# Designs tried in a protein design run: designed miniproteins, single chains, continued (4). Part 14

Each design is a single chain, and the fold is of that chain. pLDDT is the mean over its residues in the fold that is shown.

## One batch from the design tools (miniprotein)

Design m12458
Fold by ESMFold2-Fast:
Structure m12458 (fold): chain A 73 residues (1-73)
Amino acid sequence: SEAEKAEKERKELDKKGKEAIEKYKSDPVAKEIEKTRKFSSSQSYLKIAELAKDLEKSKEYKEKGEKLLEEVK
């Protein structure tokens, strides 16, 4: 059936995706790119926290930004 073929194709794509993730886990360049991405995200969250008028939301974004920043230190 067409449905069975579609499911097999989805499983093959999922397998290729997992293989790509595993391949790049050991890549030092990919690790450096991820570190840079986390740093940029941390800066964005910290800026959003400064601009937020809601005290509760400001604290949430500040905590998220600080945690990401700590991960890249």
Scores: mean pLDDT 70

Design m12459
Fold by ESMFold2-Fast:
Structure m12459 (fold): chain A 118 residues (1-118)
Amino acid sequence: MFELKESGGGTVKEGGSLTLTMSFTGDLSGVDRFSWWQERPGEPPRFVASITRDGKTSFGEEVKGRATISYDEAKKTVTLDLKNLEKEDTAVYYGVVSGLDNGVFRLVFGEGVKVTVV
């Protein structure tokens, strides 16, 4: 079992950059993938980026070429960097962790971080 904490967010300038971090304490042995999702007012949740424990990445179409995601095993952190921010990047961003817990597939959701682009 692990604890997930998200950091970053707040008010950022259009054309600037955003860094969001998931930090973990405890045992990640069953975890296979870390993802970021965004929720815009009045819209369904949208996939932003993911990284597997072995470093394979995937990106949502709206952030391709603007986003990078990395995992640091020693620090137990997942970092999302998003550049060339647009006002449409204003959203709540959620960390989502997937893996097996006692042979059963589990999803763990963070509480979300608010991002406002001005």
Scores: mean pLDDT 82

Design m12460
Fold by ESMFold2-Fast:
Structure m12460 (fold): chain A 91 residues (1-91)
Amino acid sequence: DEAEELARKALELARRALETGDVAALREAGALLEKALEAGADFRHPAVREALRLAGEARLELGKQGKDEEGKVALEIGAKLNEIGDEIDAE
């Protein structure tokens, strides 16, 4: 399934972003996650959930590093994660 493949790629990029602090990887992970969701990926899918978690952690780590330009990307990813989270019933 194309949606599953996009979610898996987003997961790999989110993991890289967390490990390396690569802003480009974080931005690409967010874009692929958005495409996966547009293609019908389930928000409860393990790959989608893990990608969201790792992207969130990468955003926090970039913030701790005090990188102002990277902070803009982190804010964009954070906004997207909040939109996705809001579509999932909070418990």
Scores: mean pLDDT 66

Design m12461
Fold by ESMFold2-Fast:
Structure m12461 (fold): chain A 62 residues (1-62)
Amino acid sequence: MTPEEAAARYQALVDGTDPRDSMTLEELEAALEALGKRLVRGPAWTVDGQQAPASYYFEDIP
């Protein structure tokens, strides 16, 4: 699994989308950590008075 695939999967889980292949959040986080990556929550913001959902991205674990 690539870090990009893992990040997309994490975003889907956060958004409440039905999981594919029964991968749990814990399994995904463990896989990302093994790859030396971590997920970071983007800033909270609003668009046209509506609360926009948080965006996630990945970065290298130092």
Scores: mean pLDDT 59

Design m12462
Fold by ESMFold2-Fast:
Order: structure tokens, then C-alpha cells, then sequence
Structure m12462 (fold): chain A 77 residues (1-77)
């Protein structure tokens, strides 16, 4: 649903609002990971894997957003 909203905003040229929603979504993902790290009895290997998966997920979200934004800009400009 959040990604659908971001895609609709980008398609409409509302880039600032789309970026705001993306940053809010990323902050919620990070907060969830931090809560898991604070509450779960994880091994050091499990902690490192979780942090790497978080970093990879955020990087992929930003890459996907950048691609969609570039495509939208090309259509609208």
C-alpha cells in the first residue's frame, strides 16, 4: 500500500511528497529492526545478518525509487 501510494505520487509528478513517504517508510523499517535488536536474544551472527538485510533492503528501496522517479521525470519533462 505505501509503495502503491509512492508510485502514484511519482506518476503524478509529486516528487517531494513521494520522497517524504519513502523516508517515513524507511524510518519505520529501521525502528522495527532496532526493536528486534533491543528485545530479542540474538547471537552476534544473527545481529550482523539482520543489520545487513536492513541495509540491503533500504538500498534496494532507494534504487527502485530513484528509477521510478527518473522514469516519471522523463515522461513529464
Amino acid sequence: SVMEEIEELLAAGNFEEAEKLLEQHIKRLDARVQEILATMPLTEEQKQRLLQERDEAIAELRKYFARLKAEAAARLG
Scores: mean pLDDT 87

Design m12463
Fold by ESMFold2-Fast:
Structure m12463 (fold): chain A 82 residues (1-82)
Amino acid sequence: SSVIQLVIKAVEALAYGYSQMSDPEAQAVAARLEALVRQLRAETDVARVIALLGQAAAEFADSDPATAELLESLKGLLEKNA
């Protein structure tokens, strides 16, 4: 799905952005998002991709609300196009 590829590329770009920051907290966010990208690339079921995005968004809700909001938006995009 072109929508799934767009979602993966968006998460990958965000992970790369955090990876370029010297802050240890940013490096931890990058590592978590890189793990999410690997999970998304291995997944063939859209419902499981949606669940993975929702789980990651919930994990970031308090520590990084902007990342959580982006992941929820990507989840919503897949739900509308599934």
Scores: mean pLDDT 87

Design m12464
Fold by ESMFold2-Fast:
Structure m12464 (fold): chain A 114 residues (1-114)
Amino acid sequence: SAREKAEAFAARLRAALPGAEVDIGYFVLTEEQAKKLGPAAEEAYRLAKDLGPGTVAAVIAQWEEGGRTRVAALVVSLPDEGQEPEKLTPEEVERLKQLNADIERMRAAADAAA
């Protein structure tokens, strides 16, 4: 399942970066939900849509902060065909907004450094 793929991805990312502070969120999103949550969510949704149902797509930012490696990963899949999309809880919305903000902050920092 897409959830199992997301869990496998999270486990691999944590194993690849021992000692890093890794924040990973997995969300099933519609286009409308992704668009409301910010540019990183919209990009992750677009990638998931291009790959098709049952697949996961991830947008990742990695940075150094206070001598610690930090990672934010936003993992997205599409709703299953014929299933009504599950409404995000307020807690899931807050977590997704935080991940989006961390990723966008790092993109802005990279653009400013270029």
Scores: mean pLDDT 80

Design m12465
Fold by ESMFold2-Fast:
Structure m12465 (fold): chain A 88 residues (1-88)
Amino acid sequence: SSQIQSLQNLINSLNSLIDYYQNLLSQVQQANQTSPDQAMQVLKDSGFGMSDSVSVDQAIQTVQDLIDMLNDELSRLQSELDRLQRQQ
């Protein structure tokens, strides 16, 4: 059904976004081991919208919170997909 296809497309988009932020988090954490300035440069180069007043630790926490939020949403969408597939 079109609803199942739309939901699968949304799940695929969320998985891509989660992968993006997980890779960004890994790069930022690795750069932070060298210097906070390098970690902040990685964030700026990624296009992640950060205020110049934000610390690297706050930026890392923000990315972690986004990943958690996206994983929660992914779980809800996967449950909805399973429900719709069982109705076919």
Scores: mean pLDDT 83

Design m12466
Fold by ESMFold2-Fast:
Structure m12466 (fold): chain A 65 residues (1-65)
Amino acid sequence: MEELKERLIRTAEQMIKINADNPDLVERARKVLEKAKEATSIEQLSEVLDELTAISRENLARQRA
């Protein structure tokens, strides 16, 4: 569980970096990073993963345009 939490924190930090040109996605990723740091259950970590997936999909949609 701790390894998964650390991995999701690193993924959220990566999402902030790769979305630097999209300030709204950076702000969303920062909020997800804080949620990941505060997470104390696997259900909360699952919610973090879903939010990171949504940010990734939005980034890909913008790159396709």
Scores: mean pLDDT 81

Design m12467
Fold by ESMFold2-Fast:
Structure m12467 (fold): chain A 60 residues (1-60)
Amino acid sequence: SMEEELLKRYIEALVEASEEAEREKAANPEMSGREVIELMVEKFNEKAKEIKEEEKKRLA
């Protein structure tokens, strides 16, 4: 279903955001756990915005 495909995209976006935040933590070991989580959320929100915009174009 479209809902299942959309959920998969959000899960993939979350995984990518997590991996990007962990790479940044590896490059900057002084980052706190809070800063890593905040970066992950920021990156996820950027990817989620793109997914929402693509879905709007599909439904138009």
Scores: mean pLDDT 85

Design m12468
Fold by ESMFold2-Fast:
Structure m12468 (fold): chain A 68 residues (1-68)
Amino acid sequence: SEAEELLEEFERTLREEELSEEELDQLGAKVAWQLLTLQDAGKISEEELQELLARARELMEEYVRRRE
């Protein structure tokens, strides 16, 4: 799935990259916007969008917790 590949790439970027707070926020916003675009295009359901956004949020929270 394009959405699953997007989340896997996001997780890999968070694991491999040292991001500033601004860069993390920008990357998170980009991923959220890409997921919304997939839902608007009918490629994922509203329920799948909510699940994927929750997963992206968890990944960001883990990244912040690991750095602090």
Scores: mean pLDDT 83

Design m12469
Fold by ESMFold2-Fast:
Structure m12469 (fold): chain A 87 residues (1-87)
Amino acid sequence: AAEEALKKALEEAGKAGREAMESLYGRKGAEGGTAAVIAATGEAVDAGLKARKEKADKKKAMELAKKGAEEAERAARELAELGRKRA
């Protein structure tokens, strides 16, 4: 349950990241934005893995996964905005 919820949240974050990158396909100079999306996604994975190892409260694990996905989406939006500023 918690693992499946985490994977689903990461898939949604991945879609947001891909859409942001596709929007910037012809635009170069948003170097830091892509790293931010990757970092946010990694944090969500790390949080989920810790919860699984400790068999922590599955509700908290799901909340961490959702927050991580939201941060990844924000990072993807920031990447798109950075691409616009850099043109």
Scores: mean pLDDT 61

Design m12470
Fold by ESMFold2-Fast:
Structure m12470 (fold): chain A 68 residues (1-68)
Amino acid sequence: SSQLVILQNLLAELKKAKSLEEAIEAVRRAKASGAIDDDLANRILEALEKAKSLEEGIEAVEKIIASL
C-alpha cells in the first residue's frame, strides 16, 4: 500500500520540523491534499495537540504508524 510510504515520508518531515506548530501544519497539508485519509489525519493531529513537546508528538505519531 502506498499509504505506509506516504506516512513514512510525513514522519520524516515531522522529524525535520522546528516546532509542534510546523509539525501540525505538515499534517494539515497532507490531509488537505488527500495524501492521508481524514480519520488517520485527525488521529495524528490529536496526538500532536496533546503532546507536551515536539519529541513527544513525534513519538506518538511513530506509535500510530507502527500500529497500522
Scores: mean pLDDT 84

Design m12471
Fold by ESMFold2-Fast:
Structure m12471 (fold): chain A 67 residues (1-67)
Amino acid sequence: SHAEEGDRAGVLGVIYEAQGDRAAAIAAYRRAVEHYTAALATETDPETRKRLQAAIDRARARIAELG
């Protein structure tokens, strides 16, 4: 699912940050935002929508901090 792909990309972002690869981390977090946004576009459950939005906001905050 797009949510699962977003989670995988988010984990890769954390790994790249730990390795000091800022560019790779930003790219991974951008991919997480893409997948979570795609999941949010078709999600009708309000609680799941809130969780997806929180995940997008978290990934965006990491991109802003790194770039």
Scores: mean pLDDT 90

Design m12472
Fold by ESMFold2-Fast:
Structure m12472 (fold): chain A 67 residues (1-67)
Amino acid sequence: SADEIAEKIFKEADVDGDGFVPKELAVPLIAKAVGVSEARAAEELAKYGDTKLDFEQLREVVRRLME
């Protein structure tokens, strides 16, 4: 499920414990977990203007890449 994948990635990439994950850490983790290329993961993350994502944004990215 997208929620379980997002939660696992979030725990692994939230290095500051501040509730956000850097895109550079999220890209390879999402690509591996969902089974897409890093380029495809980065493309989906590029829709978000910040250099980091909150949990809800990460969940939406994972969900869209799984659909």
Scores: mean pLDDT 78

Design m12473
Fold by ESMFold2-Fast:
Structure m12473 (fold): chain A 73 residues (1-73)
Amino acid sequence: GSVETAIETLKSRLPTMTPEELAAYIGGLEPEDQPIVIEALVPLLDREHLEYLLGVITNPEARAILREALAAL
């Protein structure tokens, strides 16, 4: 699917998703799409989700976005 479809799907499902499910979904995306999706979701994520994602996502740009979001809490 397009990155826009991924963002729409995740925003819709986010209230019912565990941190593990969210991380698995994002980790399954193309590497170039991971930072875009994470940036779109960051305003909706709590500390638990941000910390879990930072622990499992390996994309450097996505990790930078997650670190900045976590530091801003």
Scores: mean pLDDT 84

Design m12474
Fold by ESMFold2-Fast:
Structure m12474 (fold): chain A 65 residues (1-65)
Amino acid sequence: DVEKKIKELEEKAKIYEDNAAQSERMAAGLAPDPELAAVTRQAADNYKALHDKYKKEAEELKKSL
């Protein structure tokens, strides 16, 4: 079921979007420790990339319908 796969990919994209936002907030709280803040921002960037990846995969599957 392609529609189910699309929904699963969209849910994954949303999870990574939420994780990115949370990591950015955590990095702001770590401002007194710039090394930990930098590592946490890297995690946020990685989550944003995964969000974009799964969102694009869902859109490509929608085109196949």
Scores: mean pLDDT 81

Design m12475
Fold by ESMFold2-Fast:
Structure m12475 (fold): chain A 81 residues (1-81)
Amino acid sequence: MVLDPSTKVFVTLRAVTRSPLQQRAVEELAKHFIEGAEVTRHPDGVVEISGVFPTLDQFYETYELLSKIAERVEVVRLEAV
Protein backbone atom coordinates (compact mmCIF):
# COMPACT_ATOMS: atom_id res chain seq x y z
CA MET A 1 0.00 0.00 0.00
CA VAL A 2 1.22 3.51 -0.86
CA LEU A 3 0.87 5.84 2.14
CA ASP A 4 0.13 9.51 1.58
CA PRO A 5 2.74 11.85 3.25
CA SER A 6 -0.05 13.42 5.38
CA THR A 7 -1.20 10.01 6.75
CA LYS A 8 -1.28 9.65 10.54
CA VAL A 9 0.83 6.59 11.47
CA PHE A 10 1.49 4.35 14.45
CA VAL A 11 5.15 3.30 14.53
CA THR A 12 7.32 0.91 16.55
CA LEU A 13 11.06 1.50 16.22
CA ARG A 14 14.10 -0.31 17.63
CA ALA A 15 17.24 1.80 18.05
CA VAL A 16 20.54 -0.03 18.61
CA THR A 17 22.84 2.05 20.82
CA ARG A 18 26.49 1.64 21.86
CA SER A 19 26.51 3.57 25.14
CA PRO A 20 24.22 4.76 27.98
CA LEU A 21 24.65 8.35 26.74
CA GLN A 22 23.54 7.40 23.20
CA GLN A 23 20.59 5.46 24.68
CA ARG A 24 19.52 8.54 26.71
CA ALA A 25 19.84 10.82 23.66
CA VAL A 26 17.58 8.47 21.63
CA GLU A 27 15.00 8.34 24.47
CA GLU A 28 14.89 12.16 24.87
CA LEU A 29 14.60 12.72 21.10
CA ALA A 30 11.76 10.15 20.89
CA LYS A 31 9.85 11.75 23.80
CA HIS A 32 10.16 15.18 22.15
CA PHE A 33 8.97 14.19 18.64
CA ILE A 34 6.66 11.16 19.10
CA GLU A 35 3.06 11.66 20.24
CA GLY A 36 2.37 9.44 23.27
CA ALA A 37 5.87 7.94 23.12
CA GLU A 38 6.24 4.60 24.96
CA VAL A 39 9.95 3.88 25.48
CA THR A 40 11.29 0.48 26.60
CA ARG A 41 14.96 -0.19 27.40
CA HIS A 42 16.40 -3.63 26.58
CA PRO A 43 19.56 -5.06 28.27
CA ASP A 44 21.57 -5.19 25.01
CA GLY A 45 21.46 -1.41 24.42
CA VAL A 46 18.30 -1.59 22.30
CA VAL A 47 15.66 1.09 22.85
CA GLU A 48 12.15 0.17 21.66
CA ILE A 49 9.93 3.17 20.90
CA SER A 50 6.21 3.11 20.09
CA GLY A 51 3.98 6.06 19.32
CA VAL A 52 1.91 8.05 16.86
CA PHE A 53 3.09 10.59 14.29
CA PRO A 54 0.53 13.12 12.97
CA THR A 55 2.02 12.68 9.47
CA LEU A 56 4.26 10.20 7.64
CA ASP A 57 6.57 13.15 6.78
CA GLN A 58 7.07 13.85 10.50
CA PHE A 59 7.93 10.15 10.98
CA TYR A 60 10.61 10.34 8.23
CA GLU A 61 12.13 13.49 9.77
CA THR A 62 12.30 11.83 13.22
CA TYR A 63 13.68 8.58 11.74
CA GLU A 64 16.50 10.60 10.06
CA LEU A 65 17.37 12.31 13.37
CA LEU A 66 17.36 9.00 15.31
CA SER A 67 19.52 7.37 12.59
CA LYS A 68 22.17 10.09 13.13
CA ILE A 69 22.36 9.32 16.88
CA ALA A 70 21.88 5.53 17.06
CA GLU A 71 24.12 2.83 15.54
CA ARG A 72 21.07 1.43 13.73
CA VAL A 73 17.31 2.12 13.69
CA GLU A 74 14.85 -0.60 12.67
CA VAL A 75 11.20 -0.02 11.74
CA VAL A 76 9.40 -2.92 13.43
CA ARG A 77 5.87 -1.66 12.73
CA LEU A 78 4.37 1.13 10.62
CA GLU A 79 0.58 1.33 10.28
CA ALA A 80 -1.87 4.00 9.13
CA VAL A 81 -4.16 5.24 11.92
Scores: mean pLDDT 79

Design m12476
Fold by ESMFold2-Fast:
Structure m12476 (fold): chain A 108 residues (1-108)
Amino acid sequence: DRREAAERALNAKTKEEIQKVLEEAFKRGLENLVAAALAVVAKDSVSEETREEARRLLEKLIRGELTPEERLEALRLALIAAVHYDVSDEMIEAIREEARRVAEELRR
């Protein structure tokens, strides 16, 4: 499903289509939202460095190979996309809460 969520995001063309894809991905789970958001960042970010990092993190997310540090970066990029595409407060808080949990795990 993470791969399917990413593919749907890559095929979305307008802001309204991207917002809908992100909302539908969230209904299928936070991991699907993160995958879709990373795909949007990889496609549409103005920074080549950010696009490359989003592609790298998306591939690792799909394979289940993210380190905690990489997961925190993936959540940061997902939050940027969620805010930019004006998704629901519930979705934004879900990303923020997961980021807080991962950050706390890193502070051992």
Scores: mean pLDDT 86

Design m12477
Fold by ESMFold2-Fast:
Structure m12477 (fold): chain A 100 residues (1-100)
Amino acid sequence: MSAEERIVAELERFSKAAKPLLDQLPEELQERVEKELKRFANVALSPDATVEDIEAALAALLAGLEELKAQHPEYAAILDQLMALVRETAARIKEILAER
């Protein structure tokens, strides 16, 4: 399996795990979270992405999710679970990129 195929598989695994968490959010907040996740995915799927690019994209994504958590404290627990899942997914993608 190529690095690109492995990254796609990790993002698909993330999407399946994230779905029950996202489904608990109101539509407006779900759309905002999905927009932040899409920005991260676009960086991860770049053919020239480095480990440093993934770390920068992860930091930006986590900052965005922390801002949403501050605006919607009633969903803090769900957003914390999403942030933990994002960190795990980013770590796996970094391992794949280090093997390039």
Scores: mean pLDDT 87

Design m12478
Fold by ESMFold2-Fast:
Structure m12478 (fold): chain A 90 residues (1-90)
Amino acid sequence: SMREIEEGELMLRAMAAALREDEEEVRRLYEEAKEKGLDTRYVDAGMMAAAEFLLKSGDLEGARKAYEILVKLSEDEEAVEEARKKLEEL
């Protein structure tokens, strides 16, 4: 469906923004998701995927920044809790 395509694109755009450490783009993606009635958890998923990629690549500083942006901007309590636990392990 169109919604599923937009949610998939939202996740990929969030991942790309997190890899660039672009907090303002991540903020805009959460706002866009809310305005369009899309699931904001796809932004969270993109952020988490970027952070995991950075961790596996040895970029601990990039991973930390991605988790910090998620904690700051996400309204999903489970995503925030997961990101906080990851930050404690770094």
Scores: mean pLDDT 89

Design m12479
Fold by ESMFold2-Fast:
Structure m12479 (fold): chain A 94 residues (1-94)
Amino acid sequence: AADEVAQRAAEAARLTMRRAAEGKELDPSMARLQEVARRASPEVREQLADGVGELVGEAARRSLAAKSEEELQAVYDEAARRLDELVARAEAAA
């Protein structure tokens, strides 16, 4: 139902904000991603941007399809791991 989807989205957002607030560094991967992107060539930067965009889109779609809080948590954990991998690979390529 739309209300359940909206509630889950709100809970996911609150969980994300809570995790960010609980961590001394809100998102070290985001800071590293930005710095790596700045040093990358235009082509590599565009590919990295596409990869991040695809990851965010997939996470959003899978979040909407999640049937439980456990599935929603798994989607976000997977997205975080994938983001770290993208950053590490781009950093190694720089």
Scores: mean pLDDT 65

Design m12480
Fold by ESMFold2-Fast:
Structure m12480 (fold): chain A 86 residues (1-86)
Amino acid sequence: EKSEKAKKILEELNELGKELAKEGVEVEEEMIKLTEKLRELAEKEGWKELAKKFEEALKLMKEGKYEEGGLLLSQTLAEILRIAAE
């Protein structure tokens, strides 16, 4: 259940990352777009805890706190990786 949702989020992350890299936008803009899409995906999959963490990371990045937002994003992705490995 959660493992399947985690794998789907990771697959979408990989595809979205490739798409954003092709657009040639600035790194900060790419990070914001990526985090927003991950939040939407987590919400759509009914994974409320992850959706809240992505939303918090997104807010931090929009406030210019890229280090804090990036750390939270990385921690959330590491959590998804652990669940997907189950």
Scores: mean pLDDT 76

Design m12481
Fold by ESMFold2-Fast:
Structure m12481 (fold): chain A 90 residues (1-90)
Amino acid sequence: GVKKAAIRVAKAAIDAAKAYRPHFTPEQQAELDKLIAEIEKLLSQPNPDVDKIIEVLRKIAEILESSPDPAAQRVARVIKSLIDSVEKMK
């Protein structure tokens, strides 16, 4: 269902954000760390709020897209595509 799909996308996005973290400025790394903590907190809830997960995922994608690294920008596009797929399941 929608929740299972959102959780899978969130876990994949966390892994990607952690992997590409070294490509960012210290300020962007601090923002990513905050967003990763926020999404992990949402995922720890017994009934995760899909809309809040999507909101945090969009913020992670925006940071990745702001990178001068083409690899980080490609990851941002993949995350955005996966978010769109989850939205269509609602």
Scores: mean pLDDT 82

Design m12482
Fold by ESMFold2-Fast:
Structure m12482 (fold): chain A 93 residues (1-93)
Amino acid sequence: DVRELLERARELAREALRLAKERGDEELAELIERALEAIDRALEDPADVAALREAQTLLGEALARAVERGDEELAELLLRAKNLVAEALALLE
């Protein structure tokens, strides 16, 4: 179920956003906010493969930043969110 995967991804990304803001990583927070906007577009139109690909790319960039900074908790949340978006994409392709 694409919607259920995206709703779970959104919840994980929201938690990651909260932690990024709490830790003062404004650049990481901005990447996650953009990913959430793309997830929300995909939830409104699940056939919007472009929105899903944008979300996957932005979550991947956010994950790379969290890994580079040694934030294992943020990296795990972002990896889980990215994998759920990838699963949603696989169901549409």
Scores: mean pLDDT 88

Design m12483
Fold by ESMFold2-Fast:
Structure m12483 (fold): chain A 80 residues (1-80)
Amino acid sequence: SADLEKGKELAEKAIEIIKNGGDPLEALRLAAQAAQYFLRAGEPELAAESLKKAAEVAKEAGYNVLADMLYEQAEKLKKL
């Protein structure tokens, strides 16, 4: 699936930005976009994992409120 491949690409980019000390907000954006592509591909578990990774990035960057919001989105996906 093109959507699945795009989701993986965006999720990998988010992790790479974190590992290279880049912009955490850009990493969060890419992880959130990855989640949308995983949902379109019929992979809600991967979407939830992508959002949880974004939440961990936000937490590490000190964006606690944003991290909580992203974690709540991931939990909602797991209930589907």
Scores: mean pLDDT 79

Design m12484
Fold by ESMFold2-Fast:
Structure m12484 (fold): chain A 83 residues (1-83)
Amino acid sequence: MEQVLQEASELALRIRRELPQLKDVYDALVKGVNYAGSGDYEKAVEYFDKAIELLKKADISEELKEYLLEVIKRGKEVAEKAL
């Protein structure tokens, strides 16, 4: 669990630095990770879902979109299993 949340947190920081156009995705992903870290798994799932929806609307390559979706979905699955 901690490793997956750490990977999601590291991804959020990379998005902020390398993909500033995805700031909304970054903000939602950070909130999801923070809620999961505090044990609020219901809100964590809500914010991971928000990040997924924002990412689907993003004007980026399909390959990059699929990679980012996989990491965020993994974070969501970990939060859902903790419910």
Scores: mean pLDDT 80

Design m12485
Fold by ESMFold2-Fast:
Parts: C-alpha cells; structure tokens; sequence
Structure m12485 (fold): chain A 73 residues (1-73)
C-alpha cells in the first residue's frame, strides 16, 4: 500500500481538525482557529472528492464556531 501526497495531506488535515476540536473544547479558541485554518489550507491543496468537500464544510463550520466563541469571550 503506497500513500499518495493527497492521502498524506488528507491525514494531516484530519489530525489538525482533531487537535483544533480538542483546543476548542478546552476553551483555547485562538489555538483552535489556527489549527482549523491549517486544516483548511491542507484540504484546499488535495484533489477534489466528496470526502474532501465534506471535511472542508465540517472544518469551516467549526472554524466559524471557534471565531464566534472567541468574540463572545
């Protein structure tokens, strides 16, 4: 099994999103925003697919929530 560049970018993006979710759950909204933005950067570099499109939407929604949480703090 050979990992492609797209597979690597996708795995890295998923890890950044998981780290961002953890940071947000702990109230580190600034850290969460940085990690979500990194995840989006990686996802935008991957080949378009239904999985990538779904992850982009999920990350964008969570990023918007983290920004709202920061503004409310």
Amino acid sequence: MELTEDDYLLMAAVLYQAMANYARDKGDYEGAIELYEKALELLRQTRPSPEVERLIRDVEENLAKARADLAAA
Scores: mean pLDDT 83

Design m12486
Fold by ESMFold2-Fast:
Structure m12486 (fold): chain A 79 residues (1-79)
Amino acid sequence: VKELIDTATNHPDTKARLEALKELEKIAQDPAGVDKLLPYIPELEKLATEHPDEEVRKAALNLLVTIGMQLIVRAVNSL
């Protein structure tokens, strides 16, 4: 997971960043995968708000929404 976060945040090639975000989105479909991504929410928030490429910002925002939805489902199921 760390390698994908590093690629999404630091790689000079926008296509490589987008592919990393796509793999992270796939990881976020699994509850165990969401737990692996929680420590990296600050890095993903920075990508969604500060990256010069709109597509990278949009992909990071979509990933944060997916993580948030998974956490809401988990919280509701614990009631």
Scores: mean pLDDT 77

Design m12487
Fold by ESMFold2-Fast:
Structure m12487 (fold): chain A 78 residues (1-78)
Amino acid sequence: GKELVEKLLESADRHTAWFLEHVPTLSPEEAQRVLETFRRQAEEAKAYVKKHVPELAEEVEKHLDARLAELEAAVAAL
């Protein structure tokens, strides 16, 4: 339930911070592969939350979409 969602969002934030720190060291091709993996994981996470904790689905979607936008901006700047 809620505890799983909290861990999911904390994981997303940590992965986002790691990627933003390391993006300058990655090739554009490597950065695109990591971004694509994050997009897939975000969609799976959204689907899981919508099924099991629907009351938090909108919050999770907005949070993950914001993180993905930051990652996409960082990759586009390469």
Scores: mean pLDDT 84

Design m12488
Fold by ESMFold2-Fast:
Structure m12488 (fold): chain A 86 residues (1-86)
Amino acid sequence: DKLKEARKYLELGKEALAKGDYETAKKYLGKAADIAVQLLAEDPNNEEARELAAEVLEAYGELYEKLGDLETAKYYYEQAEELRKK
């Protein structure tokens, strides 16, 4: 199950982010993002994939905020908000 695999990568990315391991966070968030993009390309109406994508974007926002790149962080947070709107 690709969705379950992506959720596991998102969890690993968030754990790395909480520990300040930004390189490991980027690696796992990237893997989760790749799967979310694939699932949404297969079915744009996949609500579970959309929610996953929004959570990955929020995690990237937190990552760049912790790196001091507030403009990039804002971009990711705004993209996540757009995905959550119906």
Scores: mean pLDDT 88

Design m12489
Fold by ESMFold2-Fast:
Structure m12489 (fold): chain A 61 residues (1-61)
Amino acid sequence: MEEELLERAKKEGLEEVFLRQLEALKKEKASPDYLYMLEKIKKALEEGKLEEARKLAEEIE
């Protein structure tokens, strides 16, 4: 899941900041709420909705 999320982010040309946020949250906040947000980000990336994915990543801050 998370590994595929990072691969999709790279393929779609997402900013390094977005990847850093995901990496930090993955290590620090492995909670159910955090995983729920990752699922939404993954779904947005799968559908090519990059702006939605970035917005969700920013909300987890």
Scores: mean pLDDT 62

Design m12490
Fold by ESMFold2-Fast:
Structure m12490 (fold): chain A 95 residues (1-95)
Amino acid sequence: VEELKKRIEEVEKKAKELGNSFALFYADVARRALEKDPSNPQAQALATRDIEAAEREIKEVEKAKEKGLNDTQYWLERIGEAIERNKKLVEELKK
């Protein structure tokens, strides 16, 4: 039970840092399920399922954010190169 509570708190913290409403929603659902009847094995199983879903979402978002930052740098460089190529093409077409 304490381990589940710790997992919920960690997920809520990371979800807030990432601004991920999906992970935050599932963390809240897990917390409420556990709070409603913390001694109930079914409530614990539901909370575990929902927190696992939130943990997977956070992991995917963290990977996408790291890749997105690299992709953004890559695309900014590519856009700059395309602008310079187009300028040269326009100059070559000038009479």
Scores: mean pLDDT 72

Design m12491
Fold by ESMFold2-Fast:
Structure m12491 (fold): chain A 106 residues (1-106)
Amino acid sequence: GPKEEIIKLLEKAVDYIQKAIEALKQGDREKAIAYLEKARKYLEEAIKIAEKINDEFTKKLLSRFLKQVDEIIEQIRNGADTQQIILDLGILEGLLGIVIGVLKLE
């Protein structure tokens, strides 16, 4: 159903965040941005599904994560510290993992 589709999209977003972290560890900041832009698109698709099923809580929560991804992309473009970006992405990945876990309980 729609919640299972949201879960699948969020799992894809997490996978791309993990790939972005690995790219940053290798010094490939442009590849990291490309992976984060893919994660962003999966979050946007999940938000659209949450909107269609009138799940305002999930929509607002995922919209906050989308904004955080956009802010992290901008930080990478502006030459922010790589270790700080990796930490911020790790926190975002963990929070998305919690959301996926909660959705699976429903």
Scores: mean pLDDT 91

